# Ledger of designs, part 81: designed miniproteins, single chains, continued (3)

Each design is a single chain, and the fold is of that chain. pLDDT is the mean over its residues in the fold that is shown.

## One batch from the design tools (miniprotein)

Design m10811
Fold by ESMFold2-Fast:
Structure m10811 (fold): chain A 62 residues (1-62)
Amino acid sequence: SSELKAEIQAIFSELKTLTPFLAPELDDGKSKLLSLTDEADLEAALKLAKESLEEAKKLMTT
């Protein structure tokens, strides 16, 4: 779904802002997730991306 892919892209953009030193790994991961064609796989990928963003935010907040 284009909506799920757009949300994944937005989350990875925010992750790259929070953890720029991981940009190459994040770009690789984003490309792999955006190549998924199954809706359930995209939903699982979005959930994982959201969890990763929340963990990154925890590490960046004191």
Scores: mean pLDDT 80

Design m10812
Fold by ESMFold2-Fast:
Structure m10812 (fold): chain A 73 residues (1-73)
Amino acid sequence: SKQEQIDKLKKEYDQLKQQAQQLLQDGAPPSEIGRVLVQLSKVTNELSKLDKELGEKAFKDLQELLQQQERRV
C-alpha cells in the first residue's frame, strides 16, 4: 500500500539522516558524507512523490545537512 511505502521510506530517511549527522560530528571525509547525502536526497525525492508535506520537511533537513558540510570544507 501507499502507507507501507511511506513507512519504509521514512525508516530509510531516518537511518540515513542519523548516519549523516554522525559522520558530520565525527569529522568524516566529505566524500563519505556526500555519499550518504546523495542517498538521503534520493529517499527525499521518493517521499516527496508520495507525501508532499513529508517531502518538504525531508528537503529542509537535507538542506541543513548540506550547509553543515559546506561550512566544514
Scores: mean pLDDT 83

Design m10813
Fold by ESMFold2-Fast:
Order: structure tokens, then sequence, then C-alpha cells
Structure m10813 (fold): chain A 98 residues (1-98)
């Protein structure tokens, strides 16, 4: 399964504001991948775009949901990395909101 391509597509959709479609693709990447890179790129882009749009509550909701999903899959290292990235993603999104 082309999970890396799905992660890139999720990031592109998030950047274009297609957040519901991006979230569905990130969910598919998390379900089908054990590789940190496509998961973190897709999830990170989606979270950043919610922050850019001023929806910080939804960004936090999606972040928490993905951390829990990753831990349920046994991907504790990837979940921890997403947790470590989250403050930087939020700061980045806020800077883009000018």
Amino acid sequence: MEVFDLGMKASALAFRGNLEEAEKLVDEVIDNSVLPTPILNGAGSLIAQYVIEGNEEKAEEVFKRYVELLRRKGMDGTAKRLEEMYPGIVAFGKRQRR
C-alpha cells in the first residue's frame, strides 16, 4: 500500500484547506503504516492547518486522537515524537495566521 504517497496527499489536502479529506487520509496512513515519516508528515500538516485556520480546539482534538491511536497500535515512539512536535506545530501555525 502506498502509505508514503497517502501521507503526501494528506499534507497537500490540508494545505489547500480540505481538512475533512486530509483527516480521512491521515487516518488511513496511521491504519496502514508502521513508518514514522508518512504518519508525522500527514498528522503534522493537518494539525498545523487547523491552527492556521484558528481552530486550535480541533487541532488539539486531532492531535490527542492520533497520539492515542498510535499508542493503541504499539507505536509509542512515533506517538512520543508527535507529542514532542506538537508545540512547534502550533507555534508554526500561529505564525502563518498573520
Scores: mean pLDDT 79

Design m10814
Fold by ESMFold2-Fast:
Structure m10814 (fold): chain A 79 residues (1-79)
Amino acid sequence: SKDMDAINGGSFAVQAAVDALGDHLVSASVVLESDTKLRIRLTVSASASDETIEKARKAAIEAAKKHGLEAEVEVRRAP
């Protein structure tokens, strides 16, 4: 089903971001906005570099695209 394909794609996209962030990841969530669109929300440590954050964003977007999905990635720093 499209829902299952989107959930699988979202799981791969989140995992790609987790792998890129490593110890800088505080929390991650994913929401299906439509059959083809994901919203991924990442909370990262205050010490995470902009380069690490952008690497995580790109990895998540690319992983989602491999499953026919468009990912919108929102990143917030923990206080």
Scores: mean pLDDT 81

Design m10815
Fold by ESMFold2-Fast:
Structure m10815 (fold): chain A 97 residues (1-97)
Amino acid sequence: SPPLKEVGRAMARVQAALLEAEKKDPLKGAIEKAEEIIENGNEAERLIARANLAALRGDYEAALEALRELLRLAEREGDERSVELLREEIRIVEEKL
């Protein structure tokens, strides 16, 4: 398999960080960690954190906006795996509108 590109690396890193934060503080750990990543992360990490934070708040419109921007970045990178994963996530979030 090819190495992970920027979007793929960001998805893996943010997912792991949010999961570990939730384990440490189930009430607010994921929210606080997402806010930290939005402030300090790279472009892809910030988009994933924004999507997760919006979804945690029930703001599925904002989550979709961030996911669609992230999808455009993955498409520009030629990251077919991340494109497939993001299209599926967008479909799931659209069903919640």
Scores: mean pLDDT 86

Design m10816
Fold by ESMFold2-Fast:
Structure m10816 (fold): chain A 94 residues (1-94)
Amino acid sequence: SMLETIKKHKKKVEELIEKLKELKEKYKDNEELTKFIEEAIRELEEILKELEEIEEKYKKGEISEREAALRVTALSLRAIGLYIDVELKVKQLE
């Protein structure tokens, strides 16, 4: 169902936030990397809020299943991209 799909994507974003918080603690003495990770966490938290907004609108019948699916997919791809950018930044500063 669409609601189960939204919940799975929310959980995946929450897992990415947790991984970034662990990376932030690991590299806490690197100011440049810490600031970069902190910004990525803020953007992921914003994505989580947008996913919650999509879930509520879908429950109220304010958006179609197709619109919900497209918006959820776009946000999930953005979340994955933010995480990859952090991993690449970590590799460059090693």
Scores: mean pLDDT 89

Design m10817
Fold by ESMFold2-Fast:
Structure m10817 (fold): chain A 94 residues (1-94)
Amino acid sequence: SLLELLAEISKLIKELLEKFPELKEELKEVIELIDKAAKAIADKDYDKAIEYLEKAIKKVEELKKKYPEAAKLLEELIKKIEELKELVKKLKEE
């Protein structure tokens, strides 16, 4: 489930870059935040992982407003990052 969500997020980012190459620089910040979250999850630092995922969501919401043509795929990306965040919260409670 965790690895599946990370793979789905990676696939959505690749699709966004293929369809909207103008997003490349903007999405770089999102990619860096997702990478930091993944490393925090591996370290079992779930609080930091949640913080990075929340920052990633805020960045994608900004991009959705700036690039309305990409809004549908960016909304899909937000939903997958939110799902990952909720899963990380459950892992913290174990």
Scores: mean pLDDT 87

Design m10818
Fold by ESMFold2-Fast:
Structure m10818 (fold): chain A 110 residues (1-110)
Amino acid sequence: KEADAARLGLTLARHFPIFRTQIEAIAEREGISLEEAALKWLERFLGVPVEELPVPISEEDPRYRELLSFLVAVLEVPEEVARELVRRLLERGDFAGAIELVERVARERA
């Protein structure tokens, strides 16, 4: 679970400079590996430890709505794509599915 979550964070860092900058800053500040920094970054980004995923969360939850709005702005994707990413992460704990979606978004933008 932690390894899959770190892999998602590193995938986001590879394709989106804003996430890369944040993850690298954590690694440098705390003297830890990029993989460990990616896990910590993802937990802070989601607002929950990955061990607690999936969480009972609805579309009306402010945390869900804040993540959705941030993803639409940063990834520049349709709301439905951002909503599916949030669902895969928070509602399903599906890091492999989230990685697949991020890679698909990155390919469409390349």
Scores: mean pLDDT 78

Design m10819
Fold by ESMFold2-Fast:
Structure m10819 (fold): chain A 100 residues (1-100)
Amino acid sequence: MKFKVVEFEVSEKKIKIAVLDLETNEYREFEEEVELSKKALEALEKLKELLLNRTIDTEVLSAPLKKINAEVEAKVSSEENADEALELYATKLVELLEEL
């Protein structure tokens, strides 16, 4: 599947991402209230720079993303560590996207 990241907004208290599915022309918006650490905010701001207006093919990323998800789930297993999970996920995703 191919999608384009059309909106990426991040702050210490809010994350908003909007994507356009290029196969269905469906617009999907995700908004979540969060309490982010400075490190999580910095990682997400870097991710925003890499993803905003970029077209992503999920078939190319499926195996690397499953590996990252497994690593995050293995290290962070509870809702109380959501900020740490988000920081780790964003950091590993930035590393993946910089290698592509």
Scores: mean pLDDT 71

Design m10820
Fold by ESMFold2-Fast:
Structure m10820 (fold): chain A 115 residues (1-115)
Amino acid sequence: SVVDQILSLLDQAIKAIENGDIESALRYAIEALDLLLDNIDSIPDEKLKELALRLASVVATALIMAGKKLNDPSIEAEAHELHIMMTMAAENNDVELLKDEIERARELLEEVLAK
């Protein structure tokens, strides 16, 4: 299922984080966000909330680690804002806000990956 594919990508991102492979963690996070965004309207609300909360945590962790490696506190600040906003969207079942925050997360992950 799409849910299982997203969870597999999240597990791969976590594994990359644990191994200090920040580039792979960022790439897996982008793929998970893309897959979620492409399928967001077809995922049941309860599963969408679960995926969004897990993804918010993994994305924020990867960005915080990247920010520390790059010695860029602005990346860490943006990661905290993303975590708060994605969590708020998930808890409130605000699908439009969640879509906006996923797009913002993707842009930031791509920018950080390019450094």
Scores: mean pLDDT 88

Design m10821
Fold by ESMFold2-Fast:
Parts: sequence; C-alpha cells; structure tokens
Structure m10821 (fold): chain A 63 residues (1-63)
Amino acid sequence: SLAGVLLNLAGLYAKEGKDELATELVKLAAQAGASKQQLLGTGDGLEKMGAKKAGELARKLGE
C-alpha cells in the first residue's frame, strides 16, 4: 500500500538522522490511510532510531 511505502521511507530517513523529513512522511502515510496498528508500531521503531518527533507523531496518530 502507499501508506506502507511512506512509513518505510520514514524509517529510512529516521535512520539517516532526518527527523523532520521522517515526520512529513508519517503525516502523508496517515493521509494515505495508514492503520492505527501500523502507526503505533512505526512510532516505536522511529523513537528507537532517535527520530523522536516523527515517532511521537506516529504514536499520537495511532491512538
């Protein structure tokens, strides 16, 4: 799905230390219909990579 691709890209940018870009991709994934389960799981992973802003947003959107 498009949402899944966008969340995978967010993870790649988070791994490169690009938290702001990862955050924009999380927003786009939510608009593209990412499930709450996908957002919560991705949020935990993003925070572990040091992308706190993107991870916190994904967790909040997954509530």
Scores: mean pLDDT 86

Design m10822
Fold by ESMFold2-Fast:
Structure m10822 (fold): chain A 74 residues (1-74)
Amino acid sequence: ATYTTNGTVAVTVAGTYQFSVLAGTVNFAVINATTNTPYTLQAGQSVTLDLNAGDQIAFDRLTADAQFQITRVP
């Protein structure tokens, strides 16, 4: 899915997830009971992370035009 808003998404299936920015700048944070790890990405950048069910991905659009995707990688 392509996102154009700020928010949070709960991870329901454990696995490897790719955060990709299509436009603008986005700050991602992986949140669980003990950690909050931030990643700031610009258009054309991506990061892949191993996540557990119950983790949350928070995202904050740092620019008004920001668009991004979060995808589970096989």
Scores: mean pLDDT 75

Design m10823
Fold by ESMFold2-Fast:
Structure m10823 (fold): chain A 94 residues (1-94)
Amino acid sequence: MTPLEELLLELENMAREARELGDEETARRAEELRERAPELDEETAREMLIIVSTGEVKMAVLASLSKTEEEKRKARIEQLRETLERVEELIERS
């Protein structure tokens, strides 16, 4: 699978998860990034995928420290927003 194909799948998964958590704005942002991703070169797509993967690792650690479902939900929403912000910043530089 190419970095771009994997990135498109990750962004789709992030949009779905954000919507399931009740964050429609974050879901829309992920969908907008997915629409723009095909315009990127393979190197930029790979860097974006690394940002997304790093966010997932950070979330796994934060989830292990959370004691309630509400804490886990809030931590995940915040992590999704942070990941998308970093991805958007990378696109602006590329």
Scores: mean pLDDT 79

Design m10824
Fold by ESMFold2-Fast:
Structure m10824 (fold): chain A 75 residues (1-75)
Amino acid sequence: MPVVTGYEQLSPTELRVTGEGFTENTGVVVYDEAGNRVGTGVATSETEALVRLTAAPTGPISIRAVRDEVVSEPL
């Protein structure tokens, strides 16, 4: 299963996300502290993904890796 292990902010609207178990169909989703989706991206390698944010985050964020689904709500 994909796992996120870290991230680095490259610009106000770009994150480099590091992890394990990323495949060609692995997406990455970023949520704000209210649970709103504020960024999405795709895996660029087995351990890295590039994510674009809709705006610079102003508080804590949550990052999740999703296989085959970049736009799904968790049940």
Scores: mean pLDDT 71

Design m10825
Fold by ESMFold2-Fast:
Structure m10825 (fold): chain A 98 residues (1-98)
Amino acid sequence: MKLIAEIEQVWKENWEDPEKAHEEIVEILRKAGEYELAEKLEEFYKKALEDPEAAAKEVAKRLEEIEGLPFKLPDLPKEDLIRLTLAVYAGILLYEHE
């Protein structure tokens, strides 16, 4: 629960700089001892930069698996799509973390 709140705060403070938001979130996870989650976020960040639409579809599919309902991320400009996709993916990883 605390990690989700910290991640939300980082995105609020760094919404205009998604690279900085990502770096701060990865550092928070590493300090918490969540090294596997940090690695997964770094790999996903690379994927999101290479193909934001494919990354968004992957996140939507994971949300469908969790919620049991069809999900589609809104049609957004590339920069906003990357921000939203990264924020949602971080939430999914924390939700799947036991």
Scores: mean pLDDT 72

Design m10826
Fold by ESMFold2-Fast:
Structure m10826 (fold): chain A 72 residues (1-72)
Amino acid sequence: ASEEAKKLMEEFYEKAKEAVEKSKTKEEAQENLSKLNEEYGEELNKALSKMSDDEAQEAVAELVEKLNELLE
């Protein structure tokens, strides 16, 4: 359950990192991240629903922090 969600988030982060690295501008990077978020949003929400609310919120916060670091 929680391991599946963490694995999915890790895969999302790796794809997000590649998308940002391939982007020529911060604007393009944000567009590519938005597209990935649309593609993964449903699967992530389903996986997170199998975790406790506290664990899900913590995992999402960690992912958001890592994504923000990529855009700096």
Scores: mean pLDDT 77

Design m10827
Fold by ESMFold2-Fast:
Structure m10827 (fold): chain A 77 residues (1-77)
Amino acid sequence: MVEIPEELVDLTDEIIAAARRVKEEKTEEAAMELLRVIAKSKPSTLALLALREVLELFPDNERLQRNARLLIEHHLS
């Protein structure tokens, strides 16, 4: 079945702001907010880099690792 996705928004500035917050706070809450913003955004190199940074900053957080990997797969498809 071919499905046309709902319109994804260009959230470049929000991704930058959320990624900066993750670096400053280094909390699961800040990282989850970044992942939520990326999930709503159009696929971009910036989003992929931000997801990779979450994987590097939170190597032992299984929830963040799983969610970030799923979003990377979505952005690469």
Scores: mean pLDDT 76

Design m10828
Fold by ESMFold2-Fast:
Structure m10828 (fold): chain A 93 residues (1-93)
Amino acid sequence: SEKLEEEIEKYAKEPAEKVEALLKEAVEKVRAETGKEGAEAMREAVELAKEEAEPLFQRVIELLVEGHELSVSDPEAAVKKAEEMIELLKEIS
């Protein structure tokens, strides 16, 4: 876990912060424009963020959503999606 956290800090922090900022802005926009909340707002925000993002960031957003959806039904697959996202973020860095 510590080694993974160090790799995120060293290679993925800046790209991850950009993805988080993009998703946060998209969620706020969906909430303001549609009045949707929770999971429904997040679903619309993900689609909006993908449309505005560069292709590599679109794939990061897809992996983040897939990992979140798998987190309850298949936690092992969710971890694998998170690892794929970190490797892609290292490539963008």
Scores: mean pLDDT 68

Design m10829
Fold by ESMFold2-Fast:
Structure m10829 (fold): chain A 90 residues (1-90)
Amino acid sequence: KKEIDEAAEELVKNVPVVESVEYELGKKKATITIKLKPGIDAKAVVEGLKPFLPEGVEAEPLGESGIKLTVPSEKVLETLKAVGAYLSTR
């Protein structure tokens, strides 16, 4: 839990294109919602992210600037790290 909160905060602080990160932990799955800064194409980011996401993670755009990730609860931290690595190269 603390590690997930720290990873989410690190994404907002260190990745310039990320405006906010929210997550909801479920019994089987977690939902991660990433809000990108205005002008970033969420659909293009989702497409670029797909090869780097852990197995079992589903990614979809949310409106113009949002990304929704549906993640096995055990892979939330791994998924946040993968997203951060991908987006930090921009």
Scores: mean pLDDT 80

Design m10830
Fold by ESMFold2-Fast:
Structure m10830 (fold): chain A 91 residues (1-91)
Amino acid sequence: AEAAIKAAEEKAKALLAAGVPEAEALGLLGNAYLRAGDYERAAELYREAYALATDPRVKAAALYNLALAYEGLGRLEEAERARAEAERLLA
């Protein structure tokens, strides 16, 4: 819902102001779009979170969520690749 996305945007801004890494704030915002069914926007945010993350666990979380967004878009091959990459990072 629009209200939930707005609340997530406000929370993301507050987290950034408190010194939380940008990758984590983007992941939180991506989660709001994923719950709203906006899979395209969620995928964009998770790709950006993955690119900015340095911690393998944070990268893996972004890739697992990206796989869920790709599944929502019907992009099953890309979803499987993202999941496989996440599992490889956690090995």
Scores: mean pLDDT 86

Design m10831
Fold by ESMFold2-Fast:
Structure m10831 (fold): chain A 90 residues (1-90)
Amino acid sequence: SELQKKLREWREKNKEEADKLREEIYIHMISLADNEKSRKLIYKQLEEIFKDATISELKKMLEDIQAHFPPVSEEQRKKAKEFIEKLKKE
């Protein structure tokens, strides 16, 4: 039905937005760690905590992180993204 099609499109868009917000949270939090073991533990904990988080909850968490922690540098962002990609392949 047309309603089922619209619901599928809505879910896909929401999933994309949520995934982007989770990645930003992960980048910020992983960038606070000084070693690979700590980064891996933080990633696993964040993935568990935010698995079922709503877009609203993710936005609030990202705002809270940005308010309390220094901004992530371009170098830190690149390293965090590379680390996340490495973990996704494991």
Scores: mean pLDDT 82

Design m10832
Fold by ESMFold2-Fast:
Structure m10832 (fold): chain A 61 residues (1-61)
Amino acid sequence: MEEIEKKYEEKYLEMYKAGASVDELIDQFNQDVVDAATAGKYDEAKAIYNGGLKALKKIRE
């Protein structure tokens, strides 16, 4: 699951670098978590959640 966390961390960081607002990034992050959870992929949803939090921390610091 570290691979999924890193993949989504990098995805959100790249979105921000490409000009996406923090709000747009948060909306995409929330949607990705919901999509994985709705598909029954709870471990993947947790990995996406952790990746998104790491990306947001890097953007804020």
Scores: mean pLDDT 83

Design m10833
Fold by ESMFold2-Fast:
Structure m10833 (fold): chain A 95 residues (1-95)
Amino acid sequence: SLKEELERLREEELEAEGLLAITAYANLMGSKESAAEGEKIMEEAARKVAEEVGEEKGEEFRERAKEYANASPEERNEFSEEAKKRAKEIEEKKA
């Protein structure tokens, strides 16, 4: 349905923003000095997801962020590259 299609597009946009937030969080959690900033970015993104698509998705986002923060450097680098690619695609669609 049209409503489902619009909701899916909103979810895709939130997912891309979330991937960037997870990438920033993982990078910032690598330093004691920036850990608090990383936590703030993650919580802001999780709250936005929870408000738009529901509390379960917000919790899922937090779990995913923590999982990637604890991933190997190789896995985090791959994730970061994919997140940046998706962000660029969304920016191009908005331009």
Scores: mean pLDDT 71

Design m10834
Fold by ESMFold2-Fast:
Structure m10834 (fold): chain A 87 residues (1-87)
Amino acid sequence: MAAETAIGDAVLALIDAVLAASGQSAEAVEEAAREAARRVGALPAVKSVEVEVERASPDTARVTATITYEVDGEEHRLEVEVDVPVA
């Protein structure tokens, strides 16, 4: 599997996991995001994954994931932001 395809699939899985926690607590959203980020970070091409979860409003958590990966000796950065309703 190409590294970029694997990273793309893992990022979509991260978005899906975070959205699946929709309507739960901010803590549940953070846990889902951290678990998904750990899976992304396990990919051989990934150098680092940074996840931030902040309360954007009383009923919305904002998840930002920054993924740094290397292909053919060059570093690339991908940032994903997802707003999730929370209880």
Scores: mean pLDDT 81

Design m10835
Fold by ESMFold2-Fast:
Structure m10835 (fold): chain A 93 residues (1-93)
Amino acid sequence: ILELLKEFNELTDEVEKNTEEEEIKKEIRELVLESTAALIRYIGDLIDAELKYKKTGNKEEVEKEKKKAEKELEEELKKLIEKVKELKKKVEE
C-alpha cells in the first residue's frame, strides 16, 4: 500500500509539472481527491472491524475484514494509478 501511494504521488506530480492544460490539472486534482476518499473508507473499515471485535471477541473475523479492506484499497489505488498513466500518455503526445 505505501509503495502504491508513493507511485501514485510521484506520477501525479510528474503529470502536473509537465502540463499547462487546466483540464488535465483538474483531472489530476480529482484523482487525488478519489485517493483521499479511498483512504478514508479504508480507515472506516478498520474502525468497523475493531468495533466488531469488541462486540464478538472473534479475532479471526476481524483479521479477515482487515485483509479485505486492505485488498479493496490496493485495487482502488491500482485503478487510480492506471488513470494517471493514461493522463501522462496524453501529456507526452
Scores: mean pLDDT 80

Design m10836
Fold by ESMFold2-Fast:
Structure m10836 (fold): chain A 78 residues (1-78)
Amino acid sequence: VSQEQKDQARRTAQSVGQAVQRTALRLGVSPQDAQRFGQQVADQVYQALLKAIEQGASDEEQNLLVSQIAQQAVDQLR
């Protein structure tokens, strides 16, 4: 995995984590819990993307993986 791939994965992970945090806030989760949960999801996305990239996953496969993790995270907020 290249540094550029790591940087892109980190940016994607941060964006997803922020979106999940925002969703948690809209669902009435406290600001502190929403931030913690968003960071947990960001870390999960980052680790999953690094593994997928190492295994030669396509951009489409990476996008599907990210979408699945984000959906599961939102489901956990219910």
Scores: mean pLDDT 86

Design m10837
Fold by ESMFold2-Fast:
Structure m10837 (fold): chain A 59 residues (1-59)
Amino acid sequence: ALPEATEEQAAAARAGMVAAGAPEPSEKQSRNAGSTALALRPGGTPEQVAAAARQMSMP
């Protein structure tokens, strides 16, 4: 199971995905991206979560 992302981390993941050119991601997609980023970097800051989500969303 992936760790549960906080609202702040989910918002950071959403911002990262949008910065990578993804269309408006859903709340579920943003939360899943945040949880995946946290699994890669436990205790990651919102900035680190946003960077990871952006990289995962890049073509």
Scores: mean pLDDT 69

Design m10838
Fold by ESMFold2-Fast:
Structure m10838 (fold): chain A 70 residues (1-70)
Amino acid sequence: DEKDKKILDWLKSGGVEFKDIDEFIDEILKLLPHVSREELLKNLNLIAEKGKDISSFGNFVASNFTAVKV
């Protein structure tokens, strides 16, 4: 769980705490139902490993949310 730990540490540094990576992923997938869990984890791992801040994750979420108006 090296990569999960990096993601959780990154979130914690931004003031956000989850009991585990599954809780965080489930929450995000509610906002991005067309993104697979595997795809989300790949992108989160890349962001965490590159030392990106939380705004980079926000950009990832925005770019993967289909701009379909509700």
Scores: mean pLDDT 61

Design m10839
Fold by ESMFold2-Fast:
Structure m10839 (fold): chain A 96 residues (1-96)
Amino acid sequence: SSYTQQIQDIRQQLQHSLDLSYNSALQSSSSQSQRYLSAAQGLSNSSINRADRLAQQSGTQDAQQQLDQLRTLGQNGIQRVRDVTDQRRLDDLLRS
């Protein structure tokens, strides 16, 4: 596959994984949801690092644009998981 296609594939895989992390966090205890957040952060960073190397090898604007979209996707996905984790923590504090 082209470098641009490989970055698109990473983006699709990250989107799927972040959606799974979000759904898992929703069904989890506060402590478990925090673990899903940490895993999502690590996966996002790893995916961005891999895509950055591919964009550098490509040297094209298309690859850079796909990388920028991947960064935005990662930020939005992590925020969704974080929001769930924060809500679970607040619920625990209010019930204490």
Scores: mean pLDDT 87

Design m10840
Fold by ESMFold2-Fast:
Structure m10840 (fold): chain A 52 residues (1-52)
Amino acid sequence: ASSEDVARDAGMRLLAMVDGWTLRVEKLPDGSTVHTLVDAAGREVDRLVLKD
């Protein structure tokens, strides 16, 4: 992953510490990992795809 991807992942993790927000992590069959930030209402706020 690039330094930009690492910074975005760190930012999403910090936002997931907000009350009711959730960071969803899914591994794709191609080896990529999808990080999805979901707010307290269940809405997708951001998505980051990390490729190894």
Scores: mean pLDDT 76

Design m10841
Fold by ESMFold2-Fast:
Structure m10841 (fold): chain A 92 residues (1-92)
Amino acid sequence: SVEELLEYAKQVLSPEAFEKLLELIKKFNLTTPEEVARAIFYVMLEVEKLPLSVVRAVLLDMGVPEEVIEEWEEEYRRLLENGEPLELLLLP
């Protein structure tokens, strides 16, 4: 659930990263568990500056399927390589 993901995020993210997560949820009107988990992925990489291997481990622990994480990693790399805004990860 979204509530369980936010409780987990509050435990593993810094206060600053968690505040940014809440801002992104409001800004992009994120309402589903998948959308919120994707925002956690973004915040761990861009705000916390965690290595991709650590981010993957955290997402797996959260119950995100490995195939979904691989899709998000590929999209992130594509956006980064093309110089596109990384916040596009949060758009439908």
Scores: mean pLDDT 85

Design m10842
Fold by ESMFold2-Fast:
Structure m10842 (fold): chain A 91 residues (1-91)
Amino acid sequence: LASLAAQLEQERNSLPTSARGIAFATRVPPDQLPEHAAELLTALEALAEGTPVLSLPKALGLSLPVVDTVEELVRIAGLEPSIAALRAHLA
C-alpha cells in the first residue's frame, strides 16, 4: 500500500505522458477521466487551432471544470503531449 502510494506520487510529479499521469497531475480522478477525456481532447485541439481558453465554454459548449483542467494540462504537460496522451487514452 505505501509502496503503491509512493509510485503514484512519482507519476504525479512527472511530466504526464499517459492518461493516468495526467489524471494525477491535474487532480482529476482516474475513474472520471474517460467521461472528461473526449471533452478535454476537443478543448485542447481547439486551443491548438488558436481558440482562446476564455472562449472555450462559448465556442465548444464546455463546462468550466473542463476549461480549468485544460489550463492545468497545458501548464503542467504542454499542449501537444496532452493531446497525444488523451488520444492514446481514447483509443
Scores: mean pLDDT 55

Design m10843
Fold by ESMFold2-Fast:
Structure m10843 (fold): chain A 62 residues (1-62)
Amino acid sequence: MKVPRLPISESSRDIDKAVAALVAATTPEEAAQILREYGEAGRKGSKDAAEAVKRIQDRLEA
């Protein structure tokens, strides 16, 4: 079930769906908190986390 390191393309599909649900259901404060955590993971070298931050920011800006 859990894959340790998914390719960005596969992660992007899962992240896009999760981000859409998150933006629809969460408050701006909760969204900002999640962005902080993904941002931190991206700084630590996680490509998936860096991609997630971009996806979430795009959704919030749209």
Scores: mean pLDDT 56

Design m10844
Fold by ESMFold2-Fast:
Structure m10844 (fold): chain A 100 residues (1-100)
Amino acid sequence: AAAEAAARAAALQRAEEGVARLDKMKEELRRTAERARQAGDVGTAAEMETTAESLDGLARLIRERVERDPSAAEQAQAAADAAVKVAENTIAAAEKRIAA
């Protein structure tokens, strides 16, 4: 039915939007890692890199899972939203450390 096709399309779009947000956060984490290295804070740089690697892995898993099972999109979106929030908090904490 048209409603089923629309629901599937919406689920796939939500997954791609989640992945795009994770990719954006990954770029911001990488830039923060570079600034931390320039400041001599190797620990903060390593934390940013580890977080970016985690987001990259999650983005791949979200795409693969939702393409195979569109009904997983709600859980995938929740996972992406949670990961973005963690990444934002991690960047904010790192910026305070770099500024101090």
Scores: mean pLDDT 84

